# Designed miniproteins, single chains, continued (2), part 88

Each design is a single chain, and the fold is of that chain. pLDDT is the mean over its residues in the fold that is shown.

## One batch from the design tools (miniprotein)

Design m7057
Fold by ESMFold2-Fast:
Structure m7057 (fold): chain A 76 residues (1-76)
Amino acid sequence: SMDEIKEKIDKIVEENTEKAVAAVKAGDYEKLKQILKDTINELNKIAPNNPILVVGSVLRIVGEVVDVELAQRQAA
């Protein structure tokens, strides 16, 4: 069902957002790139026929990463 797919996507987004934020805080942008690539592959396995859910989920992670990067640049 869509609700079960959404729950799986939300868990993947949560776990990979934590990893992506940690990579940005460490200044490890190569690690960030790899995490985003792995996230896209993982989401495509769960929602292969729903590219908008995959794109929207990746944008959620990118939004959090941008917020963290901007906060760090303002603190530096």
Scores: mean pLDDT 84

Design m7058
Fold by ESMFold2-Fast:
Structure m7058 (fold): chain A 76 residues (1-76)
Amino acid sequence: SELEALKERVVAKLEQAKAEVEADTTTFSPEERATLVALLDETIAAVRAARSLEELEAAVRAGLARIHAFLKEVLP
């Protein structure tokens, strides 16, 4: 289905971002990295739970908002 294809593409992009965060040793402290990974995992779970395109869009928007809020606190 179109929804399932979109969900897998979004999850793949979030998993790639998670891998990049886990590989980073210079930008984030270990605790900041763990928090960012947890936020990405929560966003992936919400995306996988979405039952409609509207829910998928809401899950992505909410997840990105939490990630942006965290990054605003830890990045210069």
Scores: mean pLDDT 87

Design m7059
Fold by ESMFold2-Fast:
Structure m7059 (fold): chain A 96 residues (1-96)
Amino acid sequence: SMLAEISRESTRVGIAAATPYFHAGDLAAAQRAFALAGIRKEIALLGGEVPEEVLERAAELMIAGRRAEAYELLLEHVDGEKAREYYRELLELVRS
């Protein structure tokens, strides 16, 4: 599954980005690094593009537990057919 493969890789990259902050005891910075690196990796793997301000806002929504809103925002603003399909599937999963 494309969704499972991308989710695994984005999670791995997110963990790697968050690890230094987690070890420093900065949990807020760790969460932010995880979300930003994860979304960047997802979009890159899908050959898509999104404005930096959209990426930052989506990360904030993810950290706040507002996953449906984060996926709606990404789906609305992302350029790339595969990226749109991926976020559409994720949005459907969080709503079901």
Scores: mean pLDDT 86

Design m7060
Fold by ESMFold2-Fast:
Structure m7060 (fold): chain A 69 residues (1-69)
Amino acid sequence: SIKEKTLKGMREAVETLAAKARELAAQAAQNPERAAEYDRVLAGYRARIEYIRKKLEEMGEEPPVVPPV
């Protein structure tokens, strides 16, 4: 169904964003001179994860548990 495809896509998007955030955080640790740039991009990933989590919760779905990124 359309709903099942939407929910799957939303969960996959959270997993993808979390993976990108973890990779970028590792790069930030190795490049402290660019910390402000990396922090801005990481904040964007965190905001998108929270947006999707809230939308899933509004749809009566259990929000995905994502480790801090």
Scores: mean pLDDT 80

Design m7061
Fold by ESMFold2-Fast:
Structure m7061 (fold): chain A 70 residues (1-70)
Amino acid sequence: GPVYTLELTAYDENGNEIARVTRSFPSMEEAIEAYKEFVEENKDVAAKVKGTLSLDGEPVADLEASKEEI
């Protein structure tokens, strides 16, 4: 079946990487929920979260949340 891969990075207010995870999911819905959970888990420390969502190794979406949206 299709494989959705999320690469997520959280950055502090100075642009330093404070967390990074890579996870794979069988559906886009599960991948998007994992992105939302990562944003919530880092909300008190992150100024920005960036993510890349890939389907079977092909990038399909860029995800971003700023401090005002976290």
Scores: mean pLDDT 83

Design m7062
Fold by ESMFold2-Fast:
Structure m7062 (fold): chain A 62 residues (1-62)
Amino acid sequence: SAELQAILEEFLAEVRSLENPTQDQIAEILQRAMAALAGAPLADVRAVLFEVLKEIEKKLAA
């Protein structure tokens, strides 16, 4: 749980720091998030990726 929270906070901070993110930057972040979550239960992978995707959507909507 602490490790998953650290991964989530790292990727949320990275997404929040981006200005006008490119498709390549988004793809790279998602690929790294998937790699960091390797071996985690599917429910935990889904929860972390959902929060990361929500932050990406907020950036793209601005």
Scores: mean pLDDT 82

Design m7063
Fold by ESMFold2-Fast:
Structure m7063 (fold): chain A 87 residues (1-87)
Amino acid sequence: SEEAIKEIEELIKKLLEVAEKVLSSSDVGLLRRGLDEILELVKQGKYDEAIKAIDNLKKWIEENLSEEEVKLLLPILDEIEKVVRKL
């Protein structure tokens, strides 16, 4: 739905605003790429592939970022996943 896409776009914006304050520009770039992939898959109606992309991004966050950075970013990514799972 258009409303769900708008909600995902707002959550992505919020996640990137938080990330830009705490992460390196390189890590923000990787995160932005993963989020752009998720949004494109949702826009195409590829919801199972979008969930897989979210899971891959969560794994990257947990393996590459500090505990404090994970605590800031993962809850917002979980909210994105909840919206996609309702589609």
Scores: mean pLDDT 90

Design m7064
Fold by ESMFold2-Fast:
Structure m7064 (fold): chain A 77 residues (1-77)
Amino acid sequence: SHMEEEIKKLEEKISDYETKLQEFRDNALKELNDFVKKLKEKYPGDKDFIKQAVQEKIRELNEKYDKLKKELEESMK
C-alpha cells in the first residue's frame, strides 16, 4: 500500500541518519585517541596541560557533532 511504501522510505531515512551519526562518533573517538597519544608523547608528565587540552578537544568535537545532527534533522523535513 501507499502507506507501507511511505513508512519504508521514512525507516530508510532514519537508518541513514543513525549511520551517519555513528560514523561521526567512531571517527571522533579515533581522532581524540590519536590527539591524546600525541600530547602524552610531546608533553610527558604535564598532566594538567594534557587534561585542559583534551577537554578543549572534546568541546570542539561535541560542537561538530551537534552541528551535524542539526543539519541531518533539517534535511529530513
Scores: mean pLDDT 85

Design m7065
Fold by ESMFold2-Fast:
Structure m7065 (fold): chain A 70 residues (1-70)
Amino acid sequence: MVKVKVIAKSPKVTDDIPDYFEAELIGKKFEEVEVGDIVEFKTPNSDKIYKGQVVKVDKENKELHVLLIE
């Protein structure tokens, strides 16, 4: 799993999601993620798939900073 920091949310995302949480990436591994990528992820407590645009990759902390777009 990777850490996700939500920098901003689209108005279409109405879920009460924390600004910082652990997530499972879908379709990509963390080491394959680049700034500008659209990533799909799940939280541990939900089967809902979220979409985020990556604005920063923090390799030292294994953390993605995202704009949450759904």
Scores: mean pLDDT 78

Design m7066
Fold by ESMFold2-Fast:
Structure m7066 (fold): chain A 76 residues (1-76)
Amino acid sequence: MEEIEKLVKEAQKLSDEFRRILARLPPEKRDELWKKFSEVLEKFAKAIGNGDIDKAKEYLEEMRKLLQEARRLAEE
């Protein structure tokens, strides 16, 4: 229970941060990155729903990588 709660809270924090960074990007890059991020978020939600903690952790890490990519693009 606590593990799932921590993963969900982390995903929420990453989503909020990602949306803030997207606001700084051109529309074309914003749409592209949001599409990629939302696809990973959907897979994360499905893994949580199935109780697949290992898969949820993998998707959370993929979300972190997309956040880092968005940060780099926002600094250019």
Scores: mean pLDDT 83

Design m7067
Fold by ESMFold2-Fast:
Structure m7067 (fold): chain A 62 residues (1-62)
Amino acid sequence: MPEDVLTPEQKERLRQFADRVKRGEIPSDQVGQAFLDLLKELKIPHDKVDAAAQYLRSLLES
């Protein structure tokens, strides 16, 4: 899809991260730092950060 700027591995890791947040395994005050660390681990470039954040937000709101 034209919106699929993330790799399958990056999307899978973001889904796992969202599940951990929903389960309360990541404290709310640490979610931002954990997300930043995940972006660095996945080597997501800064121009794709917005796409990753929007994807995560959609997963958390669903």
Scores: mean pLDDT 77

Design m7068
Fold by ESMFold2-Fast:
Structure m7068 (fold): chain A 92 residues (1-92)
Amino acid sequence: SMIEEIRKLGKEIIALLEEEGYSQLFIEQLRMAIETIIDVLEGKIDISPERAIELVEALRDEWLRKVKNEETRKKIDELHEKAIEALKSKMP
């Protein structure tokens, strides 16, 4: 499922950020954002898909300003693309 792909990419991104020595605060901010997206997709959180899309786009821009490793950047882009596609599929 798309949710399972997002979870897998999120875990891979977190592992890469931990390996590269990014701050615990940055990693937890990224983890919380991914969990929020999944919760919206699973219907567990009362936030509009449109607002979640705006959050995902803003966070991608912030993460790519901080993250320089090409492999990690590519996985962030893949997660962004899958998250946006999945969120759009839940829009009325």
Scores: mean pLDDT 82

Design m7069
Fold by ESMFold2-Fast:
Structure m7069 (fold): chain A 63 residues (1-63)
Amino acid sequence: ARRALTPEEQARLDELVEKIRTGSPEERERAFAEIGELLARHDLTPEEQGRVGDRIRAAYEAA
């Protein structure tokens, strides 16, 4: 899709963000890479990508 993530993709993103918060360093790196690949499939604006990046950073700091 060109615009927003589908509900299924949003749920997948939420699962990956949770893995960043709760997982091992290796699991966090894999989750981060999968999020990047998921976002690259959708032509999100740089601003929308930045919002997701801020969320990922918050999850990293909360771990």
Scores: mean pLDDT 73

Design m7070
Fold by ESMFold2-Fast:
Structure m7070 (fold): chain A 67 residues (1-67)
Amino acid sequence: MSDLEKGKELISQADKARAEGNLEEAIKLYRQAILYYASAGDYDLMIETAKRLKEVEAQLAAERAAA
């Protein structure tokens, strides 16, 4: 499995975790995917993943602020 393939697998896992409401796990998986995409030299996927990470971090912060 290449670094690009590892990144894509991590994105699939992160998207599933986010859909299940496991925001902390989704954040961890998106961060790992960014590192693999950076290692693979795919900066477009790295930037797109970083955008998704920011959205999940904002969602988690809003959820914690409501508690």
Scores: mean pLDDT 83

Design m7071
Fold by ESMFold2-Fast:
Structure m7071 (fold): chain A 62 residues (1-62)
Amino acid sequence: TPEERLAALRAQGDEVLADLEKQIEKYKKNGDTEKAESLKEQLERTRALLDEHIARFEARVA
């Protein structure tokens, strides 16, 4: 169903974002602030792209 597909898309996106958050924490612990900030920017871009894909999917099935 559309609801199941949306749930799967959100779950996959959450896993990608969680992996990026783990990398950010790792670099922060190691004192690599520049790499951590770079990954934060990538995290925000990835989040925005996922939100856009979800919005497009919702618009298509509405």
Scores: mean pLDDT 81

Design m7072
Fold by ESMFold2-Fast:
Order: C-alpha cells, then sequence, then structure tokens
Structure m7072 (fold): chain A 89 residues (1-89)
C-alpha cells in the first residue's frame, strides 16, 4: 500500500502540473488512496488526516468554481502523500 500510495501521488502531481487532470478528479483520487492506505495501516494517522483534509478542501474549492485554489490544494495533498508514503517505506 505505501508503494501504491507513493506511485499514485507522484502520477497525480505530474498530471496536475501538466494540466492533464482536473483538480476535482485529482482531489477525489488522492482522497481515496489516502483513505485506503490509512485503513491498511500504511500511513501515520496524523499524516493521513492532514492529506484527507487537504483533498476535501480541494474538492470544496473546485465545487465553488475556484479552480486555481483547488489545484494548489490538490498539489499540496499529493506532495504530502508522497512524503508520508516515503516515510512508511
Amino acid sequence: MAQTALDTARSVRELLEQGLISPGSAADLLRDVALQANIQGALDPEDAQEILDLADKARDAYNAGDTERARELALEAARRLEEAARRAL
């Protein structure tokens, strides 16, 4: 799970940086992966909660039409998921 979370976080970050994925879709994917990794005990619970909170804020910003804020929050969620997953490996 930690390796899967790392690979997914990297892929989502790269797609966001290139504009190839919507911030809303990125937020949803990062939330799902962080939740599954947390359920399986693959992440520190404090790290997992922070990532989930960032992903939720990104989705809320996207739904409000603030696409740039949603992108910034999703990129931050992806970076924190990468860092948390690396520490767990």
Scores: mean pLDDT 85

Design m7073
Fold by ESMFold2-Fast:
Structure m7073 (fold): chain A 83 residues (1-83)
Amino acid sequence: ATDPDVAVVRVVPSKDPRVEGIAEALGANVAYPIFKGDTPEEAALAAARWATIVHNPRRVILEGVSEEVRKRAEELVARDVPA
């Protein structure tokens, strides 16, 4: 990522997303958490919602997803965050 104010979404299945989510948030102490889901779409949606609710990251970056999934996530962010 070029910008430090981005949220990164890692798309991998997890047996205990709870532990991984806590470790990421704790270790990074960040406004930029890493999200996971069973599908790329689900992870993208989670990241987009998180970004709009918390108002922390400026951008959301999806890793391991197609361009279509990334575009959908960005559209969701745009809906909740005004210009």
Scores: mean pLDDT 48

Design m7074
Fold by ESMFold2-Fast:
Structure m7074 (fold): chain A 87 residues (1-87)
Amino acid sequence: GKAEALELLREALDLAEKQGLPVEYAIGGALRGIGDGIDAYLQGKASKELADKYIDRARRGLEQGDSVEAAYGAGAALGIYGGLEAK
């Protein structure tokens, strides 16, 4: 859910710090993801299944040491959940 996406985003930012990557790159990935997730909602393509796929993508990013990819996946899931919860 949304709480899981937020936790994955925190883990992505922590990974970026451990890698010595400027945090702005991971934040940029998250912002791109959020935008793409909101766009999916606006296009009528947002679903819990799609959000779960972005959660899985974030987890794979963390496992592969790709903090920007992890942040993007977490951000996209957050954008989808935000749209679905805005009623």
Scores: mean pLDDT 86

Design m7075
Fold by ESMFold2-Fast:
Structure m7075 (fold): chain A 67 residues (1-67)
Amino acid sequence: MEELIKEAEKLREEAKKDPKTRKYGVNIGKTYISAARAAERDPAGRDTWLRVADYEIEKLKKEAEKA
């Protein structure tokens, strides 16, 4: 788990270097960390992990609109 989270954080930092993705870099970071926990259950499900990350970001946006 910790190793997957650390790798997700590294990917997030790389995304932050691109100005276009800086804002999403922070949101993606949190979602990637959450998705990494799910991916630990099925390491072969990398594609699923990435899709879950995208889905969770959308859910977080909806919650922010309501908050």
Scores: mean pLDDT 53

Design m7076
Fold by ESMFold2-Fast:
Structure m7076 (fold): chain A 63 residues (1-63)
Amino acid sequence: SPELEKAKELLSAMADEVDKVVKAVQEARKAGASQEEIDKIREEKMEEAQKRMLELLARLKAE
């Protein structure tokens, strides 16, 4: 089903974006970043992830 394949692609992309946020936060924490700096990095990476997911969703809907 095309709908099922689109759903799988979105779920896979979402998992990849979560991993990117987690890794960025872990790297900042290891570098001795403050909680405020970690929160800012998390917010910025979440916004980037949301933008990419919306772009992917728009592409899949255009098909």
Scores: mean pLDDT 85

Design m7077
Fold by ESMFold2-Fast:
Structure m7077 (fold): chain A 87 residues (1-87)
Amino acid sequence: MSQEELEAALAEYKQGLEEARAAGDRRAEAVALAGIAQVLAELGRFDEADEANREAVAIFEELGDKDGILKVEVDVGVAVLKNVVLG
């Protein structure tokens, strides 16, 4: 994915986050935050990625969604690895 494609994906996830928050949909909010964290990690913006990751994990913990937590950790970890190995 190019930087332009990553920035476009980030904008889409941020819109989804605002929609989820407006609806009070905590699961959709966590999913959007997980997407934001992954894209930010692929962009090398690790501090911002870590912040979004912590917010997503906190919501999945509230929901008791252990699979959601694992998925976020794997997706963000893969994004960090791609940035370190390929960037």
Scores: mean pLDDT 82

Design m7078
Fold by ESMFold2-Fast:
Structure m7078 (fold): chain A 110 residues (1-110)
Amino acid sequence: MYELRLRLRVTVKKGKEDEVIAAFQALADEVKATTPGLLEARVEVKDIQEVGDKTIIDLEVTLRAESEEALDRAVAAFAKQVVKLTGYLMNEKGLLEDLEVLSVERRRVP
């Protein structure tokens, strides 16, 4: 099995945390539904910190596939959809102020 773990930090307008979290979870569900050979796509909240008028949310994305090719397709699909979602949440909704990639870990698991 192949696994990618991605840590993201998102800066969100206070009171909109649940809407932004749900949007990233829905994106992971769509990537799983549309990527053949992807076994798992999860988005988990690891930390939430309120800072003034903003909330900083640390998210962990886990993608698992039986093959490296299926993982590569899932990563490409997720990256493309994250760019689109980020643009929508920042420019059309005004809910997201920043998105930072904290870490990317790729491994073979038993």
Scores: mean pLDDT 87

Design m7079
Fold by ESMFold2-Fast:
Structure m7079 (fold): chain A 96 residues (1-96)
Amino acid sequence: ADAIAELVAEGRVEDLAEIYRQLLLDMGADEDVAEQAARYLEQGLKALRQGDLASAREYFEKAEELIKQAVAQSTVSAEEQRRILAEKHAELEALA
């Protein structure tokens, strides 16, 4: 939570996108899907920083669609997915 806000404020958009890419890979997402979702998140965060809320929303919606697809196709159990998400949230909070 605070770590994400700090990374965005510092302009570390690429670092935040990479963390999400690794999260998707840890959840068993395909490499291409993880990379594309991270790219859309990066573009959305850049648009948000520029005050372009419309473009930010569009990119976030595209990223969300890919993330939902990856999660639905994941061979990782829902319980394991929740564990991975909790662990990554803790890592982000520790980074802040």
Scores: mean pLDDT 71

Design m7080
Fold by ESMFold2-Fast:
Structure m7080 (fold): chain A 97 residues (1-97)
Amino acid sequence: MSLAEHIASLDSEEKRKELLKELEEKLDKLLKEEQEKVKEDEELNKLLEEIKEKLIELLREVAEKKMSPQEAIDRYKAFQEEHKEEAEKVVEKFEKK
């Protein structure tokens, strides 16, 4: 079961908000760890920040019942796929140095 589906399945708005906050904190930690590894790559750091912002935006829409879990998953996959090629181009440039 996807994370978005899990959020949508929670009985109360308070439980959904609590889970969303916990996920935001976990994503912040992961972003910080990844940014530390690629701190000299401005383009990759920007991409990681955009990925985090998009994921939180979509999960918040699901938590507020403004978007279905499936729509959120589909939109995130499309965003991730579009930006994957840009991330790979940046990594290839870095590996050549």
Scores: mean pLDDT 69

Design m7081
Fold by ESMFold2-Fast:
Structure m7081 (fold): chain A 93 residues (1-93)
Amino acid sequence: MEEYIKKLLEAGVDEETAREIVSLIEKGDTQGIVDKAKELVKAGKFDAVRVIIEMVNEKAREYAKEGNVVEAMRFLATQVEIEILLEKAEKEK
C-alpha cells in the first residue's frame, strides 16, 4: 500500500488525497472510489486515475484468490466504470 501512495504522489496528487484513495479501496467503498476518480478526471489528473484503476484491479484479484466472487465482480465492475470515464475524458482532448 505504501508503494501505491508513492505512485499517486508521482501522478500529481497530494499525500492527503493519496491516503484517502487507499482508505476507500481498503473499505471497499466502490462509490467513493468512482466519485474520487471523477474529481481527478475533472482536475486533469489522468495518471492518478490510471493508478486507481491498477489498485482496484489488484483488489479484485485478491478477492478472487480468497474465493470472494461477489466482491471480485463488484471491484471489476468499478474498474470498468472508471476506465470508461477516463476514455471519454481523453477523447474530448
Scores: mean pLDDT 84

Design m7082
Fold by ESMFold2-Fast:
Structure m7082 (fold): chain A 80 residues (1-80)
Amino acid sequence: MIAELKAQIAAAEAQKAAAQAVLDELDRIGLESEKAPEWLVAEAEKNGWDAHGLRDRAEATLADAEAQLAAARAQLEALS
């Protein structure tokens, strides 16, 4: 049980970090900005990137990971 909760916390933290990295990268490249350069928009189209869809999925993943972290940490604390 405790080892399973620690594994769940580690997995949720990794998922949170991955989702945050996607959000940080989207903010860095500015693909969603009206000022985004044409070459970047063309590259996104070529690779099938949907910046809004990627952001929505990353935000949903981040929220799910945060909820899992909170629940697992609360369970671990209750066992302590």
Scores: mean pLDDT 74

Design m7083
Fold by ESMFold2-Fast:
Structure m7083 (fold): chain A 107 residues (1-107)
Amino acid sequence: MAQVEAYAQSVFNEVSAYLNSHLDAETAQTVKNILQQTYQNILKLLKEGKITPQQALNTINQIKSEVLSAADQLAKTTDPSKKAALITALAIRLTGIITDAEIEGLR
């Protein structure tokens, strides 16, 4: 458990640095807020015994990949409406990943 929490914090710090370097401050903060909430949800599932430590690590890595991919798309996007759509799509994808991890944990 402590190792998963430490890993999540390490990944959050790495991704936050990437977002700060590649996105405007407002967009970076919005994506960081989504990532933080998503990781808090993973840690909650782990603390409640609904997922294993290995499932938590796999889910953290999958979320990292999705956020970095979305950040690259956002960095190329200047249209505010397209940015908003990309952020909304990211939030939906991350929620789906958490739901899938919880369902798998029930098996």
Scores: mean pLDDT 85

Design m7084
Fold by ESMFold2-Fast:
Structure m7084 (fold): chain A 97 residues (1-97)
Amino acid sequence: MKKLERKLAILITSLALQLIGFQLDHPDMSPEAAALVAEAEKLIKEAIELADQGKLEEALRKAAEAARLLARAAELAGDAGTAAAFRAAAEELEELA
């Protein structure tokens, strides 16, 4: 794999696993937080489809947007540590785009 393609795959996979963990830790999250998580999941799926098409820069931007939405959802859930982790993921994805 090209270095960028491999790094993007690792970051998207890590982000998807963190999303699942956040949902398991916050089953009673607010409807607003749940809506942000649902939008982030859609953006992660779009990022995977774009990466498969070789549109790596667009895939990175969609993944970064998803990470920003997840950070906001974590803040709404009162999970400052998880929010900081999602913000760091978004920054790394944005630096690669």
Scores: mean pLDDT 85

Design m7085
Fold by ESMFold2-Fast:
Order: sequence, then C-alpha cells, then structure tokens
Structure m7085 (fold): chain A 98 residues (1-98)
Amino acid sequence: NAEKALKEAADQITKEMLESLFDRIIAETDPSKRAALSTAAMLYASMAIEGGKVDVAETAAELFKRVAEHYRAQGREEDAESFERMAEHLRKEVEKLK
C-alpha cells in the first residue's frame, strides 16, 4: 500500500534533516546540483504532508521562504520567485491539514 509506505518514509523526515538539506542548497554553486537538492527537499516536504507531519511541512515552507529571501538579496529574482512559490504551495497544503 503506497499510503503506508509514504507514512513510514515521512516518519524518517526530521526538521534537522531539512535544515541540513537547505544549508546545502544555499551553499551549492552548481545550478544542476542545487536543482537536485531542491527537488529532494520538495519531495521530503510532500511526503511529510501526505504523512500528516504538519510541523515538518511547516518547517520546510519556512526554509523555502528563507532561501527565496537569500536569492532576492543577491539579485537572483527568478530563483527567489521559484522558491517563494514552493513555500506558498506548502503553506496552503499545510493549512488543509489543520
């Protein structure tokens, strides 16, 4: 059952794991590697939502917002917009769980 597998996988996702992953995204200078890390972060956030891990999903939304603010400060508006959209999407999904 896919639902059971997603819940089991979500149980392995921690706030510390996400924070470490986002630190890697901010430090990564290779666009391809950064895209892969961002995809992994979004996958973990989606799994946390599907597993009902509201606090982990809220942490992911705040981390996406912080990355967006970091890129905006660097004049990277396209990257900032992308991460802001990811943060907003996650916040809306989290709100549905409350």
Scores: mean pLDDT 79

Design m7086
Fold by ESMFold2-Fast:
Structure m7086 (fold): chain A 69 residues (1-69)
Amino acid sequence: MSPLYKAALNLYKDALISSGMSEKEAEEEVKKLEEEGASVEDIEKRISDLVRQGAVPSEESVKEYAAAR
């Protein structure tokens, strides 16, 4: 898995958890996207939508994603 793709999935998981989803539910959603072959762009759009809805991913996850990009 590319570093960027992994960082995007981790950021997406963090965004889901911050939006009120449980860790287990967030892991299931991330796995589903990975199995469906979602692109980095698709993952980025989902993260943007969650952030607009009030999700606040951890600074660590955001920094890891920025470093991989």
Scores: mean pLDDT 81

Design m7087
Fold by ESMFold2-Fast:
Structure m7087 (fold): chain A 92 residues (1-92)
Amino acid sequence: SMEAMRELLLLEAGLTMIQMYLTVNPEPSEEEKEKLTKKAKELLKQIKKLVEKYPELKPQVIKELEQTAEFLKEKHPETSELLREAVEELKK
């Protein structure tokens, strides 16, 4: 439970960093967009492992991913789509 909370906080920090980056740099270059997409994919891999280890976190993780996807839909649609796909996989 305490380890689960620590992992969740690290996940939330990672998602917040992506949102903050786009807030500070609203017109990222194609190279910057690719780097953000790669970071998001790595976070999603960690999220999948976290939910497999701590299934009780699944509702909170889904909520965080849906909120981040909504925030990113206009400025980074590729990452937003990846997050939406991850939510659908987690719901199975």
Scores: mean pLDDT 80

Design m7088
Fold by ESMFold2-Fast:
Structure m7088 (fold): chain A 65 residues (1-65)
Amino acid sequence: MPLTQEEVDAIKAVLDAVKPALDRIPDETVRNQLAVRGAKMVLDGKPVDEVVAEIIAEADAYLAS
């Protein structure tokens, strides 16, 4: 079940865009969970911009609470 080039490009775009937000999280497990969640949302067909906004919001919520 290989990823398509479109899926790979979309996942890379999301991970690149959210990296600064994830780098603020000191727990590597939490960073990895958010990264995997972003990739899963892309594979579920969500737009890249919406996925980026969601993951950044979740990272900010984790740091604020």
Scores: mean pLDDT 80

Design m7089
Fold by ESMFold2-Fast:
Structure m7089 (fold): chain A 69 residues (1-69)
Amino acid sequence: MSLEEFIALQAKKIIEEVGRPLTVEELADRIEEETGIPKESALPILRKMDKDGDGYISLEEVEEFLASL
């Protein structure tokens, strides 16, 4: 499993658990808390998922990103 795929799967899980879109920063913080992956490693990947640049990541954006891997 690639780091990009792993981060995307963790983001999907967190968004499903929370039930709303989360900010890139909030997702990076939660991924670090749950997996120990440094925020600095997750942020570039999460920013790639935020294709519209609004700073929020929806479940739809994560699913599209996973489909592109």
Scores: mean pLDDT 82

Design m7090
Fold by ESMFold2-Fast:
Structure m7090 (fold): chain A 77 residues (1-77)
Amino acid sequence: SSRDRLRAIHQAWMAAVAAQMRRDGRDGVVDRMRAMGMTDAQIDQFMAYVRQAAAADRAGQWDQFIAAANQARRLMG
């Protein structure tokens, strides 16, 4: 139940990230992250975690999905 809730929260957040990338494009999202004070290294790491989470989600690897999505979210904080 708590793990299912955590998965649902991370899936909702990943869906929001994907929707933002569809609206603004990759470059628009990167520009926004720079405006938020993220370094290029932090942005590259965020994008790597988002790719890892998307791959894990497609593969049904929920623990790996949750871990990668959580790391991406932490970089945004």
Scores: mean pLDDT 80

Design m7091
Fold by ESMFold2-Fast:
Structure m7091 (fold): chain A 64 residues (1-64)
Amino acid sequence: MSEEEKLIEKMKTLSADEIVEFMRKLAAEYSERIKAETDPEVRKKIREQLSRIFEYGQELLDEQ
């Protein structure tokens, strides 16, 4: 299971409030990773991964 899949599975076990806090912390962590990354292609992939995780988190919030 990929890191992305593990993060999504973890969000499925959380309450709505916990999902919001999880996504906030994840955004901060990914922002730091993006700032540290020098390769623009890798940086783009990190941003795309965060976007997919956030879209899934929003869908979970809408269903709960």
Scores: mean pLDDT 80

Design m7092
Fold by ESMFold2-Fast:
Structure m7092 (fold): chain A 67 residues (1-67)
Amino acid sequence: MEEERKQVIENMELMIKTTKSPSAAAVGARLTLQRLGASQDEVDAVTKALEAGNREEAIELFKKAAA
């Protein structure tokens, strides 16, 4: 269970770093965070950062929400 959560977080971090479309990453991040039980406010914060193209902020917010 812990290994699966770590893998999901690492995969999303890599996707955010490498994606040509932050909007595409926003959809994936939203669905992943909802599955991990994140609040709507946390999901919205990550999505806003990705839409703004702020990859570093999005990764930090995603890790915090996914914890």
Scores: mean pLDDT 78

